# Ledger of designs, part 71: designed miniproteins, single chains, continued (5)

Each design is a single chain, and the fold is of that chain. pLDDT is the mean over its residues in the fold that is shown.

## One batch from the design tools (miniprotein)

Design m18450
Fold by ESMFold2-Fast:
Structure m18450 (fold): chain A 87 residues (1-87)
Amino acid sequence: SMEEIYRLIRAAMVRASSYLTSRGDLEGAARVQELGQQIVEAIEAGDYETALALLDELIAFARERGLPEETIRLLEEARAMVEEALR
């Protein structure tokens, strides 16, 4: 459901921002917030292809910055749901 996609993205954003801020990576935290906002806007616009591309970018960024596996899994779950909505 759309509500579940938003829940997963929001949970991932909160965890990612907290993790990066706790490590002093303020630029990383800002980037996560920027990408997360763009993903939400794309989904609200019904632009699921753009949302998938942005989710892929955010997942790659999360892996590069060493975010916890639990946070990355939330993003991957959200991506799978967005991909299922693309028809």
Scores: mean pLDDT 87

Design m18451
Fold by ESMFold2-Fast:
Structure m18451 (fold): chain A 69 residues (1-69)
Amino acid sequence: DDRLRILEVLAKNAATGLTADEIARRTGLSRQYVEGLLADLVSQGLVEAEVKGNTTIYRLTEAGKALVA
């Protein structure tokens, strides 16, 4: 499941978070596909998005961490 792969990659990088481009490189998925999955995961409350200037950083919520534990 590609959603679980994204959550696992975010769990390994929980302290810093990752951009969509970084997640795409780590998972081998396209950036466009990753952005679509991230939007879905944010709507489900499993991932949070933090806008820093022109860059968005994604992190697991507590609910997201529980799912991959």
Scores: mean pLDDT 85

Design m18452
Fold by ESMFold2-Fast:
Structure m18452 (fold): chain A 86 residues (1-86)
Amino acid sequence: SPLLRPNELLLNVLRSVGVTEEVVSLGTLIASIGMYLLKNNLVDPQDPTKVDVSNSELGKLFGVDEFDTRNAKEILERILKHAEEV
């Protein structure tokens, strides 16, 4: 799979969870977003399909207040708007 170079805003999200590489695989990028959600307590403990990002850096980056984790395609499309293939 091609490697991705996130933009500075997405790199700031990655750095907050300990990922310091400027070029990452799609798998690393998705895993890092997942770690960000858990670290910031953004996943609803009663319904893990619900994510509230309204007061987070990630929500500002994606331009949304909430998303559904079952919609993997929408999450992927939002991530790829902030990363380019290298």
Scores: mean pLDDT 81

Design m18453
Fold by ESMFold2-Fast:
Structure m18453 (fold): chain A 69 residues (1-69)
Amino acid sequence: AGAERVEAWLRANPDGAALYRQLDPNGDGVLDPGKVRLVKEALARSPALQGVELPSDEELAEIIRRVLG
């Protein structure tokens, strides 16, 4: 499933943690819809996730909180 593939990629790739830190530079843990959308756009451009159905913005926010926050 797309959500499982995205979660596995974020766990395996230090670039995922770097992207999260770039979107949350204050470390406040607040994931607004704009931050989630930027992550989703970056994932959509990733060659490793081409052809994978990306999760919803809500599901992606939960994956980010679980893996990186």
Scores: mean pLDDT 69

Design m18454
Fold by ESMFold2-Fast:
Structure m18454 (fold): chain A 80 residues (1-80)
Amino acid sequence: SPSERERLARWFILAAERAKEALPELGERLDRIIALMREALADPSFDEEAFGEAVVELLDLLREHDLEHINAEAQREIEA
């Protein structure tokens, strides 16, 4: 649903922004993911497959750099 995608996008934007603070060297890749997530928030017709691919890229990037805890923390913040 649109509200579900909005919630997911807000969550993953926060996670990516927090990951940039933890590892600034990932900034360029994380900025591209953030930009795509913000486009998905602004456009209800945004491609769901492209959104899903960006989510997978973010989660893989966090896992590769031992930052999965940032994603869990961001989820708690947006659900509070």
Scores: mean pLDDT 84

Design m18455
Fold by ESMFold2-Fast:
Structure m18455 (fold): chain A 107 residues (1-107)
Amino acid sequence: SRARELIEELLRKLREMGAPKEFIDAVEGVASGKIDPNNPLAVEIEKEIRATLETARAVAEREKDEARIRAVELAEEALRRGEGPLEAYVLGLLRLAELHGLEPPPL
């Protein structure tokens, strides 16, 4: 729920700043998992998030970082449940912040 709230706040701010509709649609698609294959920005953002999670997993396993492993596993579980890539990524970041006693940064 917190990841969803942060994404909704981000989308609200993007609309207030006059961000292009194409960009807002891409972020919404990546957040919800309803990615339009004809939106190149949404496709690229999804690829970047998935690549980031794969790199984070490899680093966490190499360094035996228990907190990072737990954060990546939670993000991957969210993806398996059909949650959007951006929501899964934000959920992982929130878990990592919690495990290190940090408050999540404002988006």
Scores: mean pLDDT 79

Design m18456
Fold by ESMFold2-Fast:
Structure m18456 (fold): chain A 67 residues (1-67)
Amino acid sequence: MEEVVREAAREVAEQMRKDGYPDEVIELLEKAAEATGEELKQYFLKLGSVAPDAAQRLVDLVAERLA
């Protein structure tokens, strides 16, 4: 489960970088891609606060990967 979330976070980070999102958003996604457990949850919550559209893309990609 966490591996799917981390892989999705890496892909969303690359998409956001190409779309010209702020470095803060890219850094949060990259940190989430390397995090586990509680740390991963904290980065996801922070991402939802600063870039809800990026957080939604991550949720959608994870749901797609698990289907």
Scores: mean pLDDT 77

Design m18457
Fold by ESMFold2-Fast:
Structure m18457 (fold): chain A 83 residues (1-83)
Amino acid sequence: MSAAEIVRRAGEALARFLEEHPERREEVQELEDEAIEASKDAPSVLEGYAGLLDLLAERLEELGFTELAAELRRAADELRALL
């Protein structure tokens, strides 16, 4: 699977989640901004995306969204496998 396909799949999972939980959109955006800020010094784009997805998964799991968190962690692991 290509990096683009992995990122697209993760994005689709987030989009589906926000369609089911539109009230969480602002909260998820805040978590995304925090994850982006934490990962911006990554040595490569793929490492940056993997770190971002891993951090998002950790925060979402803390909020009780374990299924989405598992999907994002899987995507992060797949991206790291391409490094």
Scores: mean pLDDT 76

Design m18458
Fold by ESMFold2-Fast:
Parts: structure tokens; sequence; C-alpha cells
Structure m18458 (fold): chain A 129 residues (1-129)
């Protein structure tokens, strides 16, 4: 059976929530969590990509905000280059679906989510608006 967009989003949110609620008593858990989070993000990206032609603007904004919130909260658990590549790719697919008013909100979320460590990626995504 094909995975729905809602199922993929729910599964990704469950992964994020489980990582958030962990008490990391040992550094040994970090590499396993990085692999799990990376794999979950790849599955989420693939499902989003398949649904892009049929996404409404509100769903596109919500998925963009989710992607940016993951980068803000859990950047330590990602390979920086792979995370940046996924962020630019998803933004390039989702931003064209937004209304002018939603692009103003997207610019606010992008600036709030991507700090100095992501300056080049932030500027690249802002250029899509």
Amino acid sequence: MSVSLEEAEEAFLIVIENIKNRDYDSPELVPSLMKFLHASFEIFKEVVDKHVPKLDSETALRLLELTLNVARTYSFFFDKELLEEKLVYLASQLIPLLTPEQRVEAARVIRASLGPEFAATRDAILALL
C-alpha cells in the first residue's frame, strides 16, 4: 500500500517527539538517533515530493514550517550538508505553492528558524520568495 502524506507527517512527528522526550544519559545514543532521524526525514521528503502537484497552499506552508522547526530544534542530530540540501530542496518545491500573504509568514519563520550557522542556506531559501 502507498503511504499517505498524513501518515508520513504523523510518523515524522512521532520520531521528533520521541527524540525531544529522551533524557540522553549517554553520548552513545546520538549516532543511532542521527541515523533514525535522517532516514525518517528522507521518507518524509519522498512522500512530500510525490504529493507536491496536489498540495494546497495551507498544507504547503505547514510542511515548510515543520521542516524549518526540525532544523531549528534538532540540527545537532543531522549531517549539516545533508540537512541544508534537504531544506533547500523542500523549500524550492513548497514555496511556489504559497500565496503572497503566506510568503510573508514563510520569510518570518525562515529567519526565526535558520540562525548564523545556516546563513547561506537561509539566504538561498529567502531568494525563493
Scores: mean pLDDT 75

Design m18459
Fold by ESMFold2-Fast:
Structure m18459 (fold): chain A 84 residues (1-84)
Amino acid sequence: EAEEAKKKASSKDPEVVREAEKYVEHKDVEVRVAVGEAAARKIFDEDPEVAAAAREVAEKGMESKEERVREAIRKAIGEEHNKL
């Protein structure tokens, strides 16, 4: 599940990235961390539609009450920003 969520959020297809949004509400916190982190790594993608879809998934993940999910997203965003 976590690997599947990560693959969808890391897709080059913006529609597939949007489908990953459902994993943000998954019962398993590991799945929520994986999807949030993967989406956060795509928010600066060269394809503006992929970047927009990834930002929507990451923003929804930041609404999580689980600190681990929010921390994973913030860390991934910071790492991607440092590559610019």
Scores: mean pLDDT 78

Design m18460
Fold by ESMFold2-Fast:
Formats: sequence, structure tokens, C-alpha cells
Structure m18460 (fold): chain A 95 residues (1-95)
Amino acid sequence: KEEALRKASLAMAEGLEEAGLTELAERVREAIENGDVERLIELFLEVAKELKLPEETIEALLNSLDGTPLSVVSAILTLVVLHESGGPSAPPKLK
């Protein structure tokens, strides 16, 4: 189970790094290693803020999380991937 969590964490962090968010990828790896869900939620909020998501959308997404580190990391990666995939009227690239 630890190996599976490690592989999933590495894959998600790799996705963030491919999006050009190297520092975010490192912070995500550290938070997962420490089991710090609160830190992961803070990183999710930073990404959502950069994407200029409405507060109601951010709250709804947070409430939909199951409280595990992987669910938060998955949400972060999903937001980054959807943004970088060039959705309709996508904002500028994250840095």
C-alpha cells in the first residue's frame, strides 16, 4: 500500500512539474510524505486562486474531498491539467 501511494504521489507530482509548477510539485511531495492534508488543502487553494476560481466553486470542491491526501493531490492535478489542456477562455499559464 505504501508503494502504491508513493507511485501515485510521484505520478501526480510529475504532472505538476510537466505543467511548469516545479515548486508546487516539491511541496506536494513533502506534504504527502508527512501526511499533512491541511498543507495539501492550502496548496489546492493556491492553485485555485491562480486560476481565479469563484469562492463558491472552491468551497464546493473542498467539500467534495474525502479527506485523504491523494484526493486533494488528485484535485490539484485535475485543475492544472484542465487549465493547461486549453479549455475555453483559459487563463494565463500557472507559474
Scores: mean pLDDT 68

Design m18461
Fold by ESMFold2-Fast:
Structure m18461 (fold): chain A 103 residues (1-103)
Amino acid sequence: SEELFRRILEELVARLRPLAEEARNGKVTDEEVYERALEAAREAVERLREVDPALLERLRERLERERAETDHPGALQQAELMLALLDGDAERAAELLVAGIKA
């Protein structure tokens, strides 16, 4: 379901939002931010395995097109993050999440 995919992403963003403020205030280290982003990314990848593969393939095709056509850095980063999650690349997804938190 598209709703399930959207919920997974919303939960991922909500989980990491407080880390952006804590990192800005020096309350967490870069290593701690990465570890929490990696944990959240792994959980998101695992949940995506329960989504219809045909839906995930359609989403992948759309995201690959958006990645190729967009000149907006934020849109590019979002597409790259979603593609990393769809590929099961939790480490790459964590790197992109950390970059977003630092921006």
Scores: mean pLDDT 78

Design m18462
Fold by ESMFold2-Fast:
Structure m18462 (fold): chain A 100 residues (1-100)
Amino acid sequence: MPSLEEMVEQFVASVRKDPRFSEEEVELIEETLRRIKEAIEKNDYESLIETVVETVERLREISDPERFEYALLVLKIFLKEMLEHNGLEDLLPKIMEAVG
């Protein structure tokens, strides 16, 4: 399996190639994935949850309703893969609730 760094790089590349996202949405998702990576590496699960909540709030402000729902779906997929890769499946219900 890819490293956590390689996973983030692949996810960022995927978002950058997706025409459904605005530049602002791409930048926010990229920033979020990097912050989540750092939180996982530091075992700072409080910061991980706070980062997800902040990202959902910011996405709600910058996106129209249809793009917001799509961005949440993509974010849920990335978070699930990152958490499962790092043995953090127990955090999935709490993170998925935070995303909505």
Scores: mean pLDDT 83

Design m18463
Fold by ESMFold2-Fast:
Structure m18463 (fold): chain A 114 residues (1-114)
Amino acid sequence: MVKEKLTIALGSLKKLLEALKEKGAPESVLESLEKELKELMEELGIKEEEVEEEAKKLKSVDEAAEALSRAVNEVIENGDEKEKKAAIRIGELEGLMLMQLSILNLIEKKEKEK
């Protein structure tokens, strides 16, 4: 149960990472985020294929953010110490990714208004 919620949360991060890549985030930022995602998968024993399947179910950044928030909340309530620490780290990565997406969207809007 908790492992399924962590898999959903990681899939949501994968979807946010894909959105960042599509919006033209710097390669150094993408590589850093991909490395952190892989480290979380290895630490939790969650396979990359399972994370990709969950990411494919999400249609938008908003759906990914909602799915992640629900999953993280359930892990904080029901998880062990290791799982709770992972959920906190996932939440921190979500915050960073959403901030970067917001900045990229503002840049895109500025270009459109010229």
Scores: mean pLDDT 84

Design m18464
Fold by ESMFold2-Fast:
Structure m18464 (fold): chain A 98 residues (1-98)
Amino acid sequence: SIKLDPAKLLEFLNLVESTFSNAEKTQLVQQISSGQLITNPEHKLLVQEAVHLFVGKFILGTTDPHELAKYHAKEIVELALPYIADENIKKYLQKLFS
């Protein structure tokens, strides 16, 4: 079954166009999975976009931006929750989209 673990989160973070390097994205995943506080709002937005792409691809079966735009951030989190394998990623996402 498909699961959102640290490796899968990093895969989708790397699909999001951003000014952050792959090394910075790797460090962000390590910070989240270790339960560290993420304070940078640009990092929060990057994670939100990565989770939206994960839900689109594996849960909704669409990569169409117009179809994905119909879903609010809270709805995306609710769809992702059963697939989150990492407790700290789950806690972070629940806080991010609340």
Scores: mean pLDDT 82

Design m18465
Fold by ESMFold2-Fast:
Structure m18465 (fold): chain A 86 residues (1-86)
Amino acid sequence: GPLEQAARDVAGAALSGDLERAVEIMREKFGLSEEEARQLAEAIHKAVRDAQARGENPLDAVSRAAEKMGHPELAEAFRRLAERAR
């Protein structure tokens, strides 16, 4: 659905290191403030880099980061993306 597509776009931006794009999508599609979106984008980017360095699935790391920061709807969307990526 639209939220899954927006979550995919956020994950793609974070994986490519485009934090500005991730912030834009989270503000427009999930209604986050600029500060909340920036903090989450930075946490997601760090989680992705750390997961890749350890050979872990980056989308699982992104889902956990969103959950820990109090964004369960985003965490669930990222979890579904991780499952579909196989």
Scores: mean pLDDT 80

Design m18466
Fold by ESMFold2-Fast:
Parts: C-alpha cells; sequence; structure tokens
Structure m18466 (fold): chain A 65 residues (1-65)
C-alpha cells in the first residue's frame, strides 16, 4: 500500500541518518531499490532491520556498490 511504502521510505531515511550515510550515497534511486526489496518481505521492517543495518553500513564503506 502507499502507506506501507511511505513508512518504508521514512524508516530507510531515518536509518541512513542514524548510520551517518550521506544523501550523495543514499540517493532517491537507492531508497526506491530498498523499498522494492522490502515489498518482497511484506514490509517487515523490524525483522529486516539487522539486515538493512549491515547493508547500509556496507554501502557507506563502499559507495561504489
Amino acid sequence: SAAQEAAARAFLRALAAELGLPDSVFTDEVVEAYVRFLAAFDYDLDRLRPFLVRELRGLKADPSR
């Protein structure tokens, strides 16, 4: 749903800010890719949080991904 997509975008941006990931790396295109990924798991944000923390830390360490 649109509400789940909006919540997922807000969650991802809050997590990126928490991890210190710059907007130049965490672009709108990257956000939308993760929103599509979250949709495959019914937007289970709590279950996926540890996975997303590892992924975003990896992206911060290697932005060329």
Scores: mean pLDDT 80

Design m18467
Fold by ESMFold2-Fast:
Structure m18467 (fold): chain A 69 residues (1-69)
Amino acid sequence: SLEEAIEALRKLAEERGSDTLTKDQVLEIARKYLTPEQVEKLEEILKQIPSDTVTLEQAERLLRLAEAS
């Protein structure tokens, strides 16, 4: 579920001692908890972000946006 994906992102950030995540890490978690269609939408949104990394807050927002779409 979306909430499980968000919890997994928070746990990963805590374990690494960082509030930033790579796009690949966000996608890996999304593939585990979201539908293939939601992951495809997330990939499209991530392509528009010029940075290779996102903040935890940004990652949570992007997951919610992909689920809503």
Scores: mean pLDDT 82

Design m18468
Fold by ESMFold2-Fast:
Structure m18468 (fold): chain A 93 residues (1-93)
Amino acid sequence: MEEEVRERLIEVAEKYIEPILENRDSNKEKFEKLKEEFIEEVVAIAEENGLDTELAKRAAEVIIDQIAESESLEEARKIAEGGVEWLVELLFS
């Protein structure tokens, strides 16, 4: 379960990196919607696996905000990877 949850969270984070970076300066409405969708998908994974959904929501908010502040696609990918590792540690603690 832990490894499967980690893999799913990595896939979700990677899926949102380019859309977030593309929309953060050009389309504020779409940018905010993408952040909400990312948080919802992370919470859904936590709920499906019987994990703490409030903790997942708070951690997802931190992760997506940090991704949004990235200066490059490469930096955003590193933040996403580290953020998922942090989130998995929190959920399975």
Scores: mean pLDDT 86

Design m18469
Fold by ESMFold2-Fast:
Structure m18469 (fold): chain A 87 residues (1-87)
Amino acid sequence: MPFPEGPKPEDYSKEENLKIAREIVRQLREVVRSARAGLLTLDQVEAQIEVGEVGLKYAKLSGDEELAKELERLIEELRRIAEELRR
């Protein structure tokens, strides 16, 4: 599903918010793997952190606490990678 810009999470049902959040989790897992392999620039990693933060809003509005925690972990890992790339 294309992202980052679209209707606000409030414009969707809980099920639609869950679907969007799951897609963002899938995307960010691939991004983390690519970043760990040294395939992404700092700017690309920072852009994906922003995508993850929007995805976290969808996950929180879906009511899926495990999905929200997974997104928080993926965002934290990307922030750690971004810090290493800045050094």
Scores: mean pLDDT 80

Design m18470
Fold by ESMFold2-Fast:
Order: C-alpha cells, then sequence, then structure tokens
Structure m18470 (fold): chain A 78 residues (1-78)
C-alpha cells in the first residue's frame, strides 16, 4: 500500500542519514558490508519504482535511489 511504502521510504531515509554520518569512520569490513547492503537496496528500489503507480512516491523512490548511488560511490572512494 501507499502507506506501507511511505513508511518504508521514511525508514530508509533514517538509515541513509546514519550511514552518511558514519561513512568517514567505517572500518574496511564495515564499508564492504555497507556497499553490499546498498547494492541490494538499489535492486529492491528498482523493483519498487517499476511497480509503483503513485507518481509522488515514485519520485521519492528515485530521490532515495540517487542518494544510495552517491553514498555507494563515496564509500568505494574511501
Amino acid sequence: SDAELRAAIAHVRGLLDDLEARAPSLSDAERQTAIAGLDRALAELDQLIAQTTNPALRAELREERARIEALRARLEAL
């Protein structure tokens, strides 16, 4: 449902905010685990974007996808 999707987006935003703040201080093992998690999240978001009929929620999902892509690139550069 749209309500469940909104709750999921809010939860992901919180997780991304926390990971972004911690990114410079992650160990190599934590960084590798985080990158693997972000790769799985991107695959899941692509499925949700394809299935979402609400254009506002689709836009929010695409925004979070862009955040995940940027964070993944940052973590790989560390």
Scores: mean pLDDT 85

Design m18471
Fold by ESMFold2-Fast:
Structure m18471 (fold): chain A 73 residues (1-73)
Amino acid sequence: VIALAEGLTKRVLDILRRGGASPDDLKAARTAGKGTLLAARYYQQGDYDKADQIAKKYEKAMQRAVDAARAAW
């Protein structure tokens, strides 16, 4: 599960980079990916409260990454 999430994050970053996304948008996407992987690890350990807190902390970076991907399409 974690390895799959890592692979997907790398592919999304490659797509955004090739699509001409700005360095700031790529940084936001990397931050969102890092948050997702951290949340997934806590979820896998059964620490749902920490997983939720991490997801909420990275919510703005995730929204920015989604907006950048939408603009690139």
Scores: mean pLDDT 70

Design m18472
Fold by ESMFold2-Fast:
Structure m18472 (fold): chain A 77 residues (1-77)
Amino acid sequence: SDEEVQKLLEEAKKASTKKYIPASKFAEVAELLGISLETLKFYDTDRDGRLTEKELLEAVAESRKIDVKEELLSLLD
């Protein structure tokens, strides 16, 4: 729902910058979200090869794949 998407965006604003998904896991993240690897790379706004918790939550919100949120968050290192 739009309410759940809005909650994810608010969570993203408060997300830690210490945890991230390395580029080696981007393909797995893209598959779980049902989006292309190219689309996922657009969420790496700093283009540093690290997908932060904030960027990950924004990708979940955009794809509306809330059901895989917990699995994706478990990939944060």
Scores: mean pLDDT 74

Design m18473
Fold by ESMFold2-Fast:
Structure m18473 (fold): chain A 57 residues (1-57)
Amino acid sequence: MIGERLRELSREDPENPEAQERIRELMREQGVEVTPEEAQRILTVVRRAEEEREAGE
């Protein structure tokens, strides 16, 4: 599931180029091309959602 892999990557720094490239690869697997800037935004959003999920526990 892409969501599970996104949650794993969300633990990385959104400014990390390696993490951005991993997000871009995941998006390409779903047929979506994203820029490094878009990948950084995706990481930031997923990281925030993951933190909210943990705080709700």
Scores: mean pLDDT 74

Design m18474
Fold by ESMFold2-Fast:
Structure m18474 (fold): chain A 87 residues (1-87)
Amino acid sequence: MEEAIREIDRMLSTAEKAVKEITEEDKERIKEAREKILEDYKPYDLEENVEKILELLEKAFEGKITEKDKEELKELLLEVYKKVQEA
């Protein structure tokens, strides 16, 4: 639990910083990773949650993310983490 909590905190901090300084390279990496990430989480019945996370990240990379979207992203990340830990 400790390492995973620290990883979630890092991800949330990185996501907040990344929303301000997203590059074209980051956008391409997200698109490439999307298909692989969705396949990795399919066995956990988290495909829908992960797809929503990726959708919010793409929205952030287009500079269209709102404060509400950021809160939703944080909640989805924590939910995915919790379910993976319980599995």
Scores: mean pLDDT 64

Design m18475
Fold by ESMFold2-Fast:
Structure m18475 (fold): chain A 98 residues (1-98)
Amino acid sequence: MVKVEIEAPEEAKAGEEIEIKVKWEGVEPGEYVINVIAKNLETGEELSASRHLPPGEREGIIKLKLPEKPGEYEIKAELKDLKSGELLGEASTKFKII
């Protein structure tokens, strides 16, 4: 079982850039893509950012520029194999834009 963890602020200001740290364990060494998706829980609107990581990494930092719309959001991180696109693991957390 792959374990993915997200470290992110609990809240930030509209239009601010935040850093999201994604950590994982229980995966064989390989090349990965981290996708981070911020979803507005009221409207369903999504913003995403992705980062390709070199082989051997166990964590990555993704910068996400927040939308101007305040509200309750979910931040989801997906760890995918670069070549196959297979979803290896995921995690999510609640986030508020003020």
Scores: mean pLDDT 80

Design m18476
Fold by ESMFold2-Fast:
Structure m18476 (fold): chain A 96 residues (1-96)
Amino acid sequence: GRRVELTPETVALALAYLALQTLGKMSELSPTSQKNLKDILAGKEISQAEKDAVEEELRRLLGEERWEELLRIAEKLVNREISLEEAIQRAIELVE
């Protein structure tokens, strides 16, 4: 498949997937959102509507404040201000 563009929004979705998977909370998301997040992490192309639907579900699950913090973590990772390992750890702590 085609590679997904690495924006802060796309990276935040990938970090959310890794955090939820690590914490055993993937079942809190719909099967469609689980598939779309897995596809994003695998670098597969998904539509903007599919990205928006996953983001909306994550905003409902985490709340706006945690979603905004996840976006800040993603922005720092995209800007190379933190390592991937640090970003994943912060995302896990945020989602827990």
Scores: mean pLDDT 80

Design m18477
Fold by ESMFold2-Fast:
Structure m18477 (fold): chain A 72 residues (1-72)
Amino acid sequence: SLLERLEEKYREFKENVESLSLEEAEKKMLEIHRLAMELVASGASPEEVARAREIVREAGLLLLEHKEKVEK
């Protein structure tokens, strides 16, 4: 399912974000955003949409944290 693919990409992102370049981390974040948008557009349940939004928010925070660490 789209949610399963989104969860997998999010898991990979959490595992690898600190070892990625900023450019690669931003590309991975865009992949997560695209999957979340596809899931919302597919007419997913409210629960699946809520989870997709949570993943996007949490991944965004991880990306921000990574950017702050790299800029030090």
Scores: mean pLDDT 83

Design m18478
Fold by ESMFold2-Fast:
Structure m18478 (fold): chain A 81 residues (1-81)
Amino acid sequence: LEELQKKAEELYKKAKDFYEKVRRGEMTPEEARQGAKIAAEAAELFYKIAKLSTPEQGEKYRKMAEEAVKIAEELARFARR
């Protein structure tokens, strides 16, 4: 469980860095595709962690998964330019 949490946090941080770069216009479509993939993987892990957590903590991880999905969608849209 701790390994999943560490991996999810690391991927989420990386996805946020890609999202910040796209907002600043400092990103290629190819980099945006990579960022979208990373964000989608983070979302998948957060949903998995949410299922294994208490209801209170599970709600927090579900929200993090939803945010990661939004980041993935935004990066994917940029990659389709």
Scores: mean pLDDT 81

Design m18479
Fold by ESMFold2-Fast:
Structure m18479 (fold): chain A 77 residues (1-77)
Amino acid sequence: SKEEEARKLVEEFVQKLKENPNASKEEIKELLIEFYKKMAEIFGLPVSEEEIREKIEKLTDEQLEEFKENLLREYEE
């Protein structure tokens, strides 16, 4: 199902963050762009990679670090 595919995609994304703890903010933004692109493909959303990139690049460094830390914390049980 689309929900199962989305869940696996989230798990894969979190694992990539764990494997790259010293990734630059630019590298994390590229991982987020890839993640949202794949998520859009799963749900058939008519969103372009350019539009996703524009939204992700507008995130502040502080917001990006907060999202990263919250995701890692949630999946570190």
Scores: mean pLDDT 78

Design m18480
Fold by ESMFold2-Fast:
Structure m18480 (fold): chain A 85 residues (1-85)
Amino acid sequence: SRKKELEAFKEIVLDIFKHLLEDLPKELQEKLLKRIEELIERLIKEGKSIKEMADELRNFFDELEKEGIVDIISKEKAEVEKKKK
């Protein structure tokens, strides 16, 4: 079922990003997760395939890199890992 596959894809993507973003400030984490969720829901409504949604998510990360957000994510993660031991 397409609906079952789309729900599974959405849950997997959101779970991966919850883990990826867990070390960021909570406000930034919530904003990014909301943008990702809204993007996926829009693409589902437009009838996009899982591959097309994956390609759009890649483009979304390219835009975040252009905005400098990816560098902030990388720096925050590195600092948290250094503090662990």
Scores: mean pLDDT 72

Design m18481
Fold by ESMFold2-Fast:
Structure m18481 (fold): chain A 135 residues (1-135)
Amino acid sequence: SQEERDLAILEAIIKELEKGEFLDKPYLHLNIPGYGPVTVFFDKKKFSKLDEKTQRVVLAIALAGLLGLGGFDPTKPIYIGKDPSKPVTEENLVAKFDPETGRIEFTDDVEVIKEAFKDLETKSVLEIVRERLGL
């Protein structure tokens, strides 16, 4: 099924992110089977203030959106809010991914980012990303 294919691609993305090859770069470059090479860009100085699990969650959501996984429209921006059960507003915005530029833009408020992904203390990166994608 499409859901099984989307999950397999997401698992492959998360496995690549565990290698940490993005930790010293202002970009992540991956070759995704069936999709080819994909690149996402971020502010390295801002991004490195986040713990590694939080970095992997944000990158996985951006890549999933770029690939159209979980029913995301790959032509539209992805907005990551503080709470996945609530509408994204200016006050609760954590990050925005723009597929036209391939860039992730973060809020300057690190505490908003920490609160958005506090479940990483008890859940895996895969579990959090699946919940965000509805997979």
Scores: mean pLDDT 80

Design m18482
Fold by ESMFold2-Fast:
Structure m18482 (fold): chain A 73 residues (1-73)
Amino acid sequence: DPDGLRVLAGVYERAARDYEKLAQEYIDKANELIKEGKVDEANKYLQISNDYLKKAEEFRAKAERYRAEADAL
């Protein structure tokens, strides 16, 4: 069912965007902490943002895979 696969691709693409947005929020908070001289705390927020970006990349890969499967049908 190509329509079902495209729906799944859309779900994963939306999840990827949500994680990218969340990562940006952590980057913004890290930049605020750097301005306050709280470099060690900022580094923790940057690590969390990197973890969210990795998750977004994985979900984008899943979305592309499901779209490719739908297009092959």
Scores: mean pLDDT 88

